# Designs tried in a protein design run: designed miniproteins, single chains. Part 56

Each design is a single chain, and the fold is of that chain. pLDDT is the mean over its residues in the fold that is shown.

## One batch from the design tools (miniprotein)

Design m1918
Fold by ESMFold2-Fast:
Structure m1918 (fold): chain A 73 residues (1-73)
Amino acid sequence: LEQRFMEALKAGDLEAAEKYARELAEELERQGRPDLARAFLYAGQGMIAALKGDTEKAKEYFKKAEEYAKKEL
């Protein structure tokens, strides 16, 4: 799933990237890692926003991703 998400981003397929990011987050939740799942979803949204040229939204999403990722540390 992670590899599929990265391949979609590399291809510029933002719709597929959103789909795979959500599927990976669901897998992380199933593994008992809900904060990491949210961190991944926000990081994915940040990368998609950056690819669309929305730098301010990308920074906002990356900040949220960092916040949730720190709960796993």
Scores: mean pLDDT 76

Design m1919
Fold by ESMFold2-Fast:
Structure m1919 (fold): chain A 90 residues (1-90)
Amino acid sequence: INTLVDAIKRGDLKTFTKLYTNTIKSLSDSEKLEIANTIATTLNLSETATEKIFTILSNPSLSPEEAFDLLLEIIIEQGVEDIKNAVAKI
């Protein structure tokens, strides 16, 4: 799981694709939820982000590239909220 989180943090789609295809898609829903929680906690994301990440990881219709893009969107959304909060403090 540390390698997966590092791949996401670095924007390493190739490593993410390998882990997603060979490991994550074969995991149980409980294991996928644990991964979603680990990603959200490690990246300091909200509880809502954990649910969104789990939905992405448990969706069999998503390609690894689509899953990666959606995960990055969640991280970008968190960054945008941080910027909005900083602007509101002026």
Scores: mean pLDDT 72

Design m1920
Fold by ESMFold2-Fast:
Structure m1920 (fold): chain A 94 residues (1-94)
Amino acid sequence: PPPQKFSEEERRLLADVLALMEQWMKVNKLTDGPSAKNKEMQKILGEVQTAVKNKDLSKLKKIKDKLKKMLEDKFDEDLYKKLFQEILKEIEES
């Protein structure tokens, strides 16, 4: 069967989640080192992969909300916007 393409809404939501994940990884690597929160990030990455495979927008929205909550005290809006635009472009071009 031909490969299924993501909708624009699915691509934007995926870019949101991936941008938040990348920001969280960068922030935690700067403060605590890469190992300190690796287990939590690996779990979230597994949940993202499952949601993407199943095209589960509701699950992706829940992951986005969780990541925003985890970043609340360390959230950088300018970095997030830059990462979101870069990741969205990569997803749309792939």
Scores: mean pLDDT 71

Design m1921
Fold by ESMFold2-Fast:
Structure m1921 (fold): chain A 74 residues (1-74)
Amino acid sequence: SGEEAFERFVEAAEGLVAFLEKNPDALSAEEREQAKAVIEGQLKKLFEEYPEASEELKKRAKEAAERAIAALEA
């Protein structure tokens, strides 16, 4: 379902933040840029495929993506 897709996205984004907090030097600059592109693309696709998803799910996904991108830029 759309709800499951959003939950999986949030879990993956939060997992990436936790990984980067523990391993700040694990990713190269190229890998960080690739990860950002993947997160941005997946978020866009979720919103396009599930436009009727609840505002709470959309907000959580957007906030999770923003946190992950911020961690990749740190």
Scores: mean pLDDT 87

Design m1922
Fold by ESMFold2-Fast:
Structure m1922 (fold): chain A 89 residues (1-89)
Amino acid sequence: SSAELYKALEERYKNDPTPATLAEIAAEVLLAHADLFEKEYGAEEVAKKLREAAERLLAAKDWSMEELRKLMEELVKELRELVDEWLKK
């Protein structure tokens, strides 16, 4: 279930609360969603943007927690707008 998946990710971060672990978890979630959007919905452009966001997070594993959080906030805004526009089609 989604609740079990969220608990597993929360425990992973709780056991290693570093920017690197947060970036890796966020990137893995984005890559899983990219596969879902591509396979289930044929949303290739959305999948591409999710994979690009994951690559940016993995490149930021050595960043400070403050810098990583700012990047994540920016990516969430960009991806939300992208998904909203795709849903209107």
Scores: mean pLDDT 82

Design m1923
Fold by ESMFold2-Fast:
Order: C-alpha cells, then structure tokens, then sequence
Structure m1923 (fold): chain A 102 residues (1-102)
C-alpha cells in the first residue's frame, strides 16, 4: 500500500505548480514514517473529502492533546516518534486537501 500512496502523492504533487522537487522528496520520506493502517486511511482520504475532514479533525485532536500535556524536552523517544508521524500525516493531508479543492 505505501507504493500506491507514493504514486498518488507524486501524481498530485506534480499537478500542483507551486510544489518543488525537494518538497516532493520530503512528502515521500514522510510516507515511510507511516504504518499500513495510516497509509490506507490516507488513500481513502484521496478518494473522499469526507474522510479527509475526519482524518484532519482526528489529527488536530491528537496534536492538541500532545501539546497540552508535554513540552519537547519532556517527550520520551516513543512520544517524539509519534509527534514526527503526526507531522508527516499533516503534510500529506494538506496535499490531499489541495487535490479536493480542484
């Protein structure tokens, strides 16, 4: 499934005139941080604006919860990895939102 998401992200990014090759590389690297369930949900978000908004709301809640209970210096290695994964999801969801805007 990661390859399918990589192909879709690459297709969408290439259709957007403001996205650089460097930004595309960062998006593809972000996909590598995601697990198989997260990849499946992002693929569903590409096909469904409703699923995109659900995932965006869930992500906002997860990020807000981390920010409310932790500072960067209080995060253990597992919590830091989680924060990086949430950031990766946010970047990909932003790209998918631009796709639905068209």
Amino acid sequence: MKKKLEEKVLEIAKSLPEITEEQIKLLLEAIKLLDEEEVEELLEAIESEEKLEELAEELRAEMAAIAATHTLDSLNPEEKEEALRLGAKASILALIREHHKR
Scores: mean pLDDT 74

Design m1924
Fold by ESMFold2-Fast:
Structure m1924 (fold): chain A 90 residues (1-90)
Amino acid sequence: SKVEEVEKKLDELVQKIASGDPETRKKITEEGIKFAEELLKDNKAALNRVINLFKQASKDENSVDYANQAKTLLVEEIKRRLEEEEKKKA
């Protein structure tokens, strides 16, 4: 499903943040922000929350925790959008 594809990509980003040096973490969090911008075009509030979490992940010792919070918000927003799209078809 589209949700599973999004989760897999976000899991890969979180793993790269967990195993990366500071330079790699910055690069991967920037990739996460771009991915969030593409997925959350219709929800600026959720997008801003995810961007802030990835920014924390790039600079904080709890980088993995912040990245996982960003993943959770992104996945939940994608699920919400798919549910709304299905309601419009009914």
Scores: mean pLDDT 79

Design m1925
Fold by ESMFold2-Fast:
Structure m1925 (fold): chain A 56 residues (1-56)
Amino acid sequence: DELVEVAAEVLEENRDKDVSLNELKRKVEERLGRPVSPAEFLEAATRAAERLQEER
């Protein structure tokens, strides 16, 4: 799932930064080259965060 993969990359890159969820969503949209709804972003970010936590 490209959306989840991009969300995981953005979350990792901004792990140590005080960045809002709205800014993270914007970064994901920039990488995908398309708008992302808040619902799609939250679902993808949740799944991405779970994967990243498992890899730690």
Scores: mean pLDDT 75

Design m1926
Fold by ESMFold2-Fast:
Structure m1926 (fold): chain A 74 residues (1-74)
Amino acid sequence: SKREEVEKDIKVAEKRLEEAKKNGLLSEEEYKEIKELIDRARELFEQGKVAEARLLVIEAAQKLEKALKKRKEE
């Protein structure tokens, strides 16, 4: 279901964010911004706002990918 897909996407985003932080691939500001998006997505998901949660997970994933690419170019 769409709900199950979004829950899995949130869990994957949480794991990728923590792995990137552990490996020193994020600034403190980048980590905070992405974490706030994931935390908000979790809150919206728990409220049954699945479509809104999905949009925030996509934004978080895009910000994480951009940050990781920046580290590879520096």
Scores: mean pLDDT 85

Design m1927
Fold by ESMFold2-Fast:
Structure m1927 (fold): chain A 84 residues (1-84)
Amino acid sequence: SDEEIRRLLREARELIRRAREALRQGNYRQALELAREALRIADEATRLAIASGNRELIRETMMLESEAVMVLLLARLGLREAEK
């Protein structure tokens, strides 16, 4: 349902917010874990949005996936740099 999709979007956004905060603090491993979880939830939301045919929700979920991927990549780079 659209309500379920919106709930998943709120959950993924909160995880992305926490992941960005972890990045800001240099906690790359925590940021990576949070970003991975956000991406999984955003992917599930995207699948449901596509099945619903709701174009607005599809765009919103895809945008959120892009944000999660960016944070994930930044966390990986930071972790590699920190661990050498």
Scores: mean pLDDT 88

Design m1928
Fold by ESMFold2-Fast:
Structure m1928 (fold): chain A 77 residues (1-77)
Amino acid sequence: MEEIVKEAFEEYLKENGVDLSGNEALKQEIDELFEKIVEALKKYKPKSREDLMKALEEAGINPESFKKIIDKILEKL
């Protein structure tokens, strides 16, 4: 599970040209989001996009703000 989320984040960052070097605030936000998504996936074990969106909302994450990353995670589930 963590590996799938990590790959989705790495692909998203690469495709959008995001450089985390020297940007501690952005790195912290990404790390916090990563941890929350991994915890939600382990707890709720969603099997569809709709289930994943619901699991993230239950975990206090706004899925609309992170739709592109969520889509990449779902592709790997």
Scores: mean pLDDT 70

Design m1929
Fold by ESMFold2-Fast:
Structure m1929 (fold): chain A 70 residues (1-70)
Amino acid sequence: MEEQLKKIDEFVEIARKAVEEARARGMSKEAIDQLIDDLLLAGENFVKQLGAEELIPYVKEKFEELRAEV
């Protein structure tokens, strides 16, 4: 459980940095939204592989926070 949560938090942090870098490089809002959607799909699959499907709502909430960031 604790080990799974650490891996998920690490994935979310990597995704956050990727989104911040993409914004800094001047990617369009539409391209950023698509990147977030692609990363969320990868994150959901990663969580399923870890056997921590109960944490899918947590991952979704974290990615919606990334979408709302300016």
Scores: mean pLDDT 79

Design m1930
Fold by ESMFold2-Fast:
Parts: sequence; structure tokens; C-alpha cells
Structure m1930 (fold): chain A 92 residues (1-92)
Amino acid sequence: MDELKIEAVREIIDLTALVIEEARKKGNEEAIERAIKLAREAIEALGKGDLEAAKKKIEELTKLGLELASSEETKEKIKEKAEKALKLLEEI
């Protein structure tokens, strides 16, 4: 269903915004560029129906976010958005 893909894109965007904000707080421009690249590749893979590639890119983006996260609250938000995105991919 196209609706599940749209919801997955929304969760990927929300996850990406959290990762970029944490990288910005640390002055890590390379991490911002990496987060954008991973998000773009995840969305492109999802658009092509390559769910395995999309999953791998979401997992890499999540790992980057967890490495950058400055607080437990931010780590939990990153995990929540990642889990929602991955669950939606299982339902496509």
C-alpha cells in the first residue's frame, strides 16, 4: 500500500531530523552530510521496492544517531522512530 510507504518516509524524515540536530549540537558537519546521504538512500531504496536496502540504511542512520545522542531521552526518541520505520517496512 502506498500509504505504508508514505508513513515510512515520514518516520525516516523524523529520524533524520533528530540525527541532524544532535550532529549540529556537536558541530559535526560530516555527520550531518552522512545523515542526509543515508536518509536519501533509504527513501530511494523504498521507492524502488528494495526493502532490504532501505532497512540497512535506516539501521546505519539509527546507529549514527545513537553515537551522536547527548541524552537518554534523545536515544529513546531515535530508537522509537527507527522501530516505527522498520515495522512499516515489514508491512509493505
Scores: mean pLDDT 86

Design m1931
Fold by ESMFold2-Fast:
Structure m1931 (fold): chain A 68 residues (1-68)
Amino acid sequence: SKEEKVKKGAELYAQDLVEAAKLLFPDEEVEVKIEITDEKVTITVSSKSFHYEKTLSNDQMIRYAELT
C-alpha cells in the first residue's frame, strides 16, 4: 500500500542517517525519531555530537523506498 511504502522509505532514510552518525561518531548512542503525517515525514537522528532533522513529503519517501 501507499502507507507501507511511506513507512519503508522513512525507515530506510533514517537507517542511512544512523549509518552516517555512527561513521562520524562510532562511540556515541544514536536516537531515531520518525513522525509520519498525511502531508509530511519528519526524521530526526541524534547523538551527543550529531543532530540531523529532515522533513520530506510522503511522495519523496515512496520514491526513496522504490530506488533503495
Scores: mean pLDDT 84

Design m1932
Fold by ESMFold2-Fast:
Structure m1932 (fold): chain A 73 residues (1-73)
Amino acid sequence: MWAEALEHIRGLIAQLEAFAAQDPALGAEYFARLADDIAQLLATYGDQLSPADRAELQALLDHARARAEELRA
């Protein structure tokens, strides 16, 4: 179910935040990769998601992109 996939992505973000605190440069790279993976999920499955789940997945994508850029600075 998509609720489980969204929960998994939220868990990954929490783990990457802990990692980025120790290694911001690699954290930026992993957040960028996560953003690419989420974008691929939206491209492949976006039309199968409820509007609420799609909006949440988009918010997670935007968060991952923003964190990648912040950590590169």
Scores: mean pLDDT 84

Design m1933
Fold by ESMFold2-Fast:
Structure m1933 (fold): chain A 91 residues (1-91)
Amino acid sequence: DVPPGHLFSEEEAREILRAAESGDISLLSPLLQKYLVVLLASGLKPETIAEILKREFGLSEEEVERVTAFLEGMEKRLDELWEKYKDVKLP
């Protein structure tokens, strides 16, 4: 079960969708890249994050599948991305 609550802003959700559609992580702001890396490193699975976005923002099944695949790509690079964004401070 996905816990209730706001994990992302509407702007962050739009950035994630755009990045997933293109397969390009650089379309995410550095702060959002850091935030997603922190969520994945905390044990949230790509499919769980995509389901949260579906519940909060009404993503289509196709969008959920694309976001899941995009985040799985980030999870495979987690050690690299963690080191890259270690100095980016979350608000």
Scores: mean pLDDT 79

Design m1934
Fold by ESMFold2-Fast:
Formats: structure tokens, C-alpha cells, sequence
Structure m1934 (fold): chain A 96 residues (1-96)
């Protein structure tokens, strides 16, 4: 998988998580972190910036924790899938 493919798959997983979060009535905090994660991935895809990629991972981890606390484990599962794709992209950019 190329870094670009991994980032696109991460966006797909995050967009699925956003739709599912809205459907299940997740808090505005979950929705906000999810939108920030998507924005950071899009910025990483545009610029190749590993800091933007790390921000995306951090935001995904935060909304995953909140989604679990709110009883929406499916959103947390999609977040973990996105984190795996983001990690693949980060390694491909030369970060260990």
C-alpha cells in the first residue's frame, strides 16, 4: 500500500466513523475531534507533513476513547482502523 493509499483509506474510515457517530448521537466533543482528525489527514495528504499525520493519530485516539466512554464501540473500532492506516503512512514517510 502506498502512503497516499493509506491516507485515503484513513479518510474513508474516519468519514464512516463521523456518519456512525452522528447516527448514534455522539457528543459534540467526539464530532469535533473526528472533524479535526479528518482535516489533519487531508493536510498530511496535501503536504506530506509528518506532524499533520501525528496530529491525526492523536485526534483519532482522543475520539476513540470518548466514543468508548459514550457506549459507541463501533466508532472506536473505525478510529483504530484509521490509526493503523495512519501508522502505515507515517512509517512510509521515514518515521520509525
Amino acid sequence: MTPEEALRKAIEALEQALELARKHGASDEVIDYLKKAIEAVRRALETGDPEALQEAIDYAAKFAELARKEGIPEVAELAMRAIQYLGDALRALGAP
Scores: mean pLDDT 83

Design m1935
Fold by ESMFold2-Fast:
Structure m1935 (fold): chain A 80 residues (1-80)
Amino acid sequence: DALTAAIGALLRAIGVRITAELLLDPNDPLRQKAIELAEEGEKAAREGLRSGDPAAMAAGAARAYAAAEEAAKLLREAGV
């Protein structure tokens, strides 16, 4: 359901951000970009959840998953 999708997307984005913060070198240019993308995902999921509207939750989840996947791709490029 939309609520479960939005929560799952939020947790995915948080996990990617924490992974970037803990595992990437502070001087790696991909680290900051990955963190920024993950934070965009967290924001989108939180906005959906705050709305209380299933359609907005679904839209927020989709945006959050997309942002988290872009961030995860940068982690893979950085060797994580």
Scores: mean pLDDT 86

Design m1936
Fold by ESMFold2-Fast:
Structure m1936 (fold): chain A 61 residues (1-61)
Amino acid sequence: PSIDDLSEEELKEIERREAELRALGEQAHATTDPAEKAALEARMRALYEETRAWIKERLAA
């Protein structure tokens, strides 16, 4: 299985995930609360890992 096996809708979802990740990054840079910044950075890392796992699950179920 490869990413090419994903549907057009699934590929667009990946694009949305990447856009979301960038938005979270901007939020992390804009916030003055260190706890919120750390939480946003942790979510960005988790989202990246979850996206990879999601792709694998969608291909293999």
Scores: mean pLDDT 78

Design m1937
Fold by ESMFold2-Fast:
Structure m1937 (fold): chain A 61 residues (1-61)
Amino acid sequence: ELGEELAAAAKAGDRDALNRVAIRLVSQYGIPVEEAAQIYRDALAGADPEELAKRVEELVS
């Protein structure tokens, strides 16, 4: 559940975990690099982890 992994990483401020999720969005799910980068940036800026998780799940569904 990629959205849950992103939410956990965002809550922890774990940049390495956020970067791994962004890579998986691009490599495994074919999400555009710009979109994955925006999610990563929003997470680092303190966006709501639950809203980020929902956005990720919608992209990979």
Scores: mean pLDDT 81

Design m1938
Fold by ESMFold2-Fast:
Structure m1938 (fold): chain A 61 residues (1-61)
Amino acid sequence: SEARKEEALKRLLETVGQEFVDELDAGVRALVDAVMSTIEDKMEPAELEAERERLLALLEK
C-alpha cells in the first residue's frame, strides 16, 4: 500500500542520514589517527595521548 511505501522511505532516509553522520565521525577520528601516527616518534607517549584528545575535541565540535 502507498502509506507503507512512504513509511519505508522515511525509515530509509533516517537510516541513510544516521549512517552518513556515523561515517563522518569515523572519518574525523581516522584523520586524527593519521596525524598522530606521523608524530608518534617525536613526542613522549603521555603528550601524544593529550594531543590526540585535544584534536578529537576540536574536530567533533
Scores: mean pLDDT 68

Design m1939
Fold by ESMFold2-Fast:
Structure m1939 (fold): chain A 72 residues (1-72)
Amino acid sequence: SLEELLKQLEDSRRLGTEIVVLWVANLEGRRDEFEKLLEEYLTDPEARQRLVAEMDRWAQEIEDALRASKAA
């Protein structure tokens, strides 16, 4: 039902926040915790690889933008 779907979306939103927090902490070597969380909730390995690739791409875009700002 719609109510069940909304609850799943709320749970996913909460999980998303935890993933972002762990992603930030990954800079300090908490990568294994981040990957374990992904494996638990996103069991499709292809989907996990896509998500990690997207996050890495966004990080690179931010870095590129900062470099472009310094070159301007």
Scores: mean pLDDT 62

Design m1940
Fold by ESMFold2-Fast:
Structure m1940 (fold): chain A 60 residues (1-60)
Amino acid sequence: MLEEIEKQARELMEKTAKDPAWGPAAEHYVKAAVALKAGSPEWKEYLEKGKEELEEVKKS
């Protein structure tokens, strides 16, 4: 799971460099990965926010 979140965070950061609309999703996936590494349950909240932002940008 952590590796998957880190991979998505990296991919979203690369997309953000080309289009800032991906920024919010990238930021939340990065926060989710950092929180999960630290063993903080907050990673679930960040991941959910990241998914919401990702769906918004995909539809635009």
Scores: mean pLDDT 80

Design m1941
Fold by ESMFold2-Fast:
Structure m1941 (fold): chain A 94 residues (1-94)
Amino acid sequence: MEIPPVVKEILKELKVPEELHPEILELIKNREPGLVGDYFVTSMGLVIPVEWLERVLAGEASVGEVLKERGLKHITEAEFRQAVREYERLFGHL
């Protein structure tokens, strides 16, 4: 199964350690949400640092503020909001 080149580019832009790439790519292939190190992988194959999701959930920043601060061009506000909801549903009680 071929992983789109854009996914590998995103992992490099986010500075995800190479040792975590195989586990992240496996979750993306299977469309399974999960935590890999300090990163959350959504069921839609988005990779987001847990710190950004936790800041939004704690009310320390809005979705738009995090995206602007980090200069993310590969994730839309709608996709980020979906990721926050999925993270909260699966891990917001931990």
Scores: mean pLDDT 75

Design m1942
Fold by ESMFold2-Fast:
Structure m1942 (fold): chain A 61 residues (1-61)
Amino acid sequence: SASLDKARGEALANATAGGALKLGAESAEVVEYDSESALVKAIIDGKEKLFLGTEEGLFEI
């Protein structure tokens, strides 16, 4: 259902942002998400980095 897909996407977005912060990001901002993936913009060592979160893990792109 749409509400379950939204809840899954929100959980994935939060997990992805939290993952970036654990890697030393000063900030992490959710750019977009769906039920399968989340894109997060993070600042690490003063540089903008993009992270993709999926069920397989967290990836820097």
Scores: mean pLDDT 83

Design m1943
Fold by ESMFold2-Fast:
Order: C-alpha cells, then structure tokens, then sequence
Structure m1943 (fold): chain A 98 residues (1-98)
C-alpha cells in the first residue's frame, strides 16, 4: 500500500522535491509496519540487529529527503559551473586548432 504510493510519487516527482520527500516518509512508515509484523517471530538478539539496521535506513531516507532540498539549490551552481567549463573547453580547442 504505502510502498505503491511511494513508487507513484517517485515517478511523478522526478522534478518535484516535495513528492520525493513524501515518498521517503511513506517508505519509512512501510518499514515500521513490516517490522511490527515480523517482530514477534524474532529472538531478542535478532530484534536488536534489525532495529539497528532500521535506524540506519531511516536516517538514510531522512538524509535523501534533506539532500534533495540541497541538490535543488546546488543545481543552479552546477549548471553555471558546467556552462563555464564548456566555454573553457571551446576556448582551449580553438587555441589548439589555431
């Protein structure tokens, strides 16, 4: 259910960071629900290991959501840097062909 919603938001949100953030939240909720379903069959040692893995995965999803906001800001800088690099390459090629 939530994984399907997250997939749809990812497909629609290629340029929309809000939809990608919502997808990350839905994935975190799906992970929590799946863990609750499987948890009763686990030993205490298995639970500790899985909880640690889930904690790291949730932090990764939060980082991706935050990085998407930062990538939107950095995108303009990257575009300017790319255009400057292309102009520099054209100048170098023209100098070598002269």
Amino acid sequence: MKVEEARKLLEEGEKDKEKRKKAAELLKEALEEEYKAVMPAMTPAQRAAVEKALELYKKALDKIAEDISKKAEAGAEATAAFQAAVAADEATINAELA
Scores: mean pLDDT 60

Design m1944
Fold by ESMFold2-Fast:
Order: C-alpha cells, then structure tokens, then sequence
Structure m1944 (fold): chain A 74 residues (1-74)
C-alpha cells in the first residue's frame, strides 16, 4: 500500500539522516537514500492523486538534497 511505502521511505530517510549526522559510513547512507528514492519513484508511477504526488515529489527533493550533501562530504 502507499501508506506502507511512505512509512518505509520515512524510516529509510530518518535512518540515513541519523547515520550522516553521527558520521557513519557514507556508502551506507547513500544506499539507504537510494532505496528511499526507488520507493518514491515506484509510488509516483502508481499514484494519480495530485496532492499525494506533490507530497511524494517534495519528499523526493528533500532526499535528493541530502544525497548531494553526502556525496560532497564523501
């Protein structure tokens, strides 16, 4: 379900944030973010509600920003 995917996306994102903030392995942070982005892309492919799509796109942008920061730090 979308709700289960959103819960997993947020779990992965928060885990990546915590790991990055605590100076964890950048490769592990990137792997978590890439999994979250894949789930967002899957959800966007199936979702037709404009408000839900906007929320997913906003979340995608935030995750992409963190991914860029991690790549710069590595």
Amino acid sequence: SLEEKLREILRLYLEALHLFDTRGDPAEVLALLDRALALIDEALAEETDPKVRQGLQNLRAEIERLRAEVERAA
Scores: mean pLDDT 87

Design m1945
Fold by ESMFold2-Fast:
Structure m1945 (fold): chain A 92 residues (1-92)
Amino acid sequence: NPEEAERNKEISKLLKESSKKYSEVLKEIKENLTPEEWEKFQAEAKKLIDEFKKKYGVTPSELIENGTLENMKKVLELRDKIIEIMKKLMEK
């Protein structure tokens, strides 16, 4: 399906741009968290990224480059899990 292939390329481009913004947000969050909170966040995020690499054999960035809807879903699921860790650390 040619239309689906073109749409997947656009989605891949948007995900790359989203990943850049996400990295910038992580840097800002690091400056606002205590050293203990940041260390805890890094440990939990590393576990998720390592599990992702083990499961798929590639990094999230490499999956974004492929531009498929399936790969987009996998990267977004990882991002959502990382965001949940951040939310939990910002709670009481």
Scores: mean pLDDT 72

Design m1946
Fold by ESMFold2-Fast:
Structure m1946 (fold): chain A 84 residues (1-84)
Amino acid sequence: MKIDLDELRQLRDDVGAALAIRYFERALSEKPDAKIAFMLGEAYAEVGDLERAIAAYERALELAPDDESISVPARERIAELRAQ
């Protein structure tokens, strides 16, 4: 049996997501963009910051409520994170 492979993968994702958060926050502050807000939510979810992930997804909904390619998955992710 391989040791902690899931835990190691999770750690790698956490490190990569933390760098992505910094990048996406800067990009979003320069130009509001629903896809960047959605990607920021995904990155926060990967590091386990559920409250900030939900806030980022809600921001994506505010920026593109009529874009189903963003609004549908954003609503689904918010519901999943609130349900845990």
Scores: mean pLDDT 75

Design m1947
Fold by ESMFold2-Fast:
Structure m1947 (fold): chain A 77 residues (1-77)
Amino acid sequence: SLEEKIKEFYRKLGEMGYATIVNPYLSDEEKYEELKKRAKEVGIEDEEVIEKIHEELMSVPKEQQFEFSMDKIAQYW
């Protein structure tokens, strides 16, 4: 399922040593490019997964993006 693929993405990011989904200080365009790059690094090719994660991240206020990102990685290990 999409949900399981998203969980696997977060888990694999944690295994790779990433503390956040993307660098929260990047521009929106740079965040999307880094997300695609990290997805490739962890072997996730599903465009729907990338799009859903990006949509969720962009819906979070800038001041909360860092905590949101860290919580997602920590939750799924």
Scores: mean pLDDT 81

Design m1948
Fold by ESMFold2-Fast:
Parts: structure tokens; C-alpha cells; sequence
Structure m1948 (fold): chain A 82 residues (1-82)
């Protein structure tokens, strides 16, 4: 179902954020940034292949993208402070 596809994407985004945070704790900022960028690219690819058909699903996908962008910005800031 569309719900299951979106849920699976949300789980993958959470996993990517967790991995990126672990890399940041290790001081591996470039690797963390790469993980976030790859997750964002995969999300965009999935949206292009199967665009959300409802406003609710579109909001959930948009929220995932914004969260990844927020993590990317934060990782870049932390890298500059290191």
C-alpha cells in the first residue's frame, strides 16, 4: 500500500539519521554528510518514481526531506566547529 511505502521510507530516513549521528560522534563529519546526502537522493528518486497521491502522504514525504536537510545543515555546522 502507499501507506506501507511511506512508512518504509520513514524508517529508512530514521536509520540514515541514526547512522549519521553515530559518525558525527566519531568525528567523521564527511562520512555523516555523505550518508545524509545519499538518503536524500534515494528519497527524491522514490518520489519521482512513485509521487504521493494524497496531501497527507505528500506532507509526510516533505517532512522527511526537511528533516534530512536539517541534519545536513547541522552536520556542516558541527564540521566547521571541529
Amino acid sequence: TEEEVVKELEEKVEEAIKKARELIEQGKYDEAIKVIEEALEELLKKVKENPPTTRELAIRVTSMALRLIGELVQAEILKRQA
Scores: mean pLDDT 86

Design m1949
Fold by ESMFold2-Fast:
Structure m1949 (fold): chain A 100 residues (1-100)
Amino acid sequence: SRREVLAEGLERVAEALRERAPRVAELLREAAELLREGASLEEVLTVLGVAALLAAVNRDRETLEVVTRVEELVRRVFAGEISEEELRRELNELVEELRR
């Protein structure tokens, strides 16, 4: 399912951010768990909003950009505006960029 692909992708993004932004990584893992539990768009975006705020306060522009891209993917999944294949591609690209 798109929710499971998104949850797995968020866990991979969290792992890539674990050393750089450990608190943001923890919030991304929380968002992944919420997705698996069938949480609403509002609940998932609230957790990601906290992650974005934390990155902004820490002046970590790169992590903020990553969280913003994740929020956009979450919105597209809930709107039904992204295929599972496109979602996998977008998440893989994001993880690869973070590991460089």
Scores: mean pLDDT 89

Design m1950
Fold by ESMFold2-Fast:
Structure m1950 (fold): chain A 100 residues (1-100)
Amino acid sequence: DLEAKIAELEAELLAKTEPLIEAARKELAALPEEVKKKIAAIKAELTARLAELTEAGDEIEAYRALAEAYAELAKLTKGAAGEIYRALAEAYRRIAELLE
């Protein structure tokens, strides 16, 4: 069941990331302004890309865009924030594969 597999991935993502949220928030707040600007730019590009893909009805490409953006964010971060972004990237990559 496709829905059951997606629900399992979402539950695993929540269980893995929830304990890290407070530490990640503090880490992100403490980043240099230049890194914060790079993160904001990636998020802005992702938002624009998701709007285009939503209009086109391309759900698979939307999950791929999410996976790529979070993988890029993971490279700019360390510790709990980096771990959350890596988990998000992997989860969205797997969801895209399930929808193929």
Scores: mean pLDDT 85

Design m1951
Fold by ESMFold2-Fast:
Structure m1951 (fold): chain A 82 residues (1-82)
Amino acid sequence: AKALEQQRKVAQSVLETLEAELRVNDPELAKILRSLSIEQQYEVAGLVLQGVSLLDALQLVASIRGDQDVSERVKQLAEERS
């Protein structure tokens, strides 16, 4: 559907901006985001655009997609920052 293609173009623009900001402010989260598939990265960008925190967005996407490695890395990072 044309709506999905438009959403992906918006998500790509948001993702590029988010990655640029994270390289400066949070390089560890930037590495985790880049380790995801492009589809998962778009889902994270969409959640962040809706006001979900990046850490929560990463946990949600990793959990939904069954990516245990990413899920455990995000959980460990959250615990280290607590």
Scores: mean pLDDT 74

Design m1952
Fold by ESMFold2-Fast:
Structure m1952 (fold): chain A 117 residues (1-117)
Amino acid sequence: MEEYARRAEEAARKALESKTLEEAAYYGGEAAGYAYESGGERAREKAEGTRISGRTAALNGGGPEQDGLTGEGAREAALYAMKAKDPVKHTAGGSSAAGTSAGGVVAARAARREAEE
């Protein structure tokens, strides 16, 4: 529970501080995964949304060549998360992959809060 929330938070931080698009999306996905494992209800909802958004983006436009996943939309989401300080409003928006990094951060925050209870 608390260990998974901490790992989600660590991954979310790495996503926001990533210098590459693939790295930001990868750590965003890891953050969502750990948040889901934390077992918190809100964390699981946020993680599921991130998972669905990332999959839709991959099927619809694909990412860069390295994984066909987590492409420019995820990097854009990471940049928006860093600058806007409110990534939640972008996770379901016009950039379907915007959920990957930003959603992972949101899921990690939910997991951290729920782990305190």
Scores: mean pLDDT 56

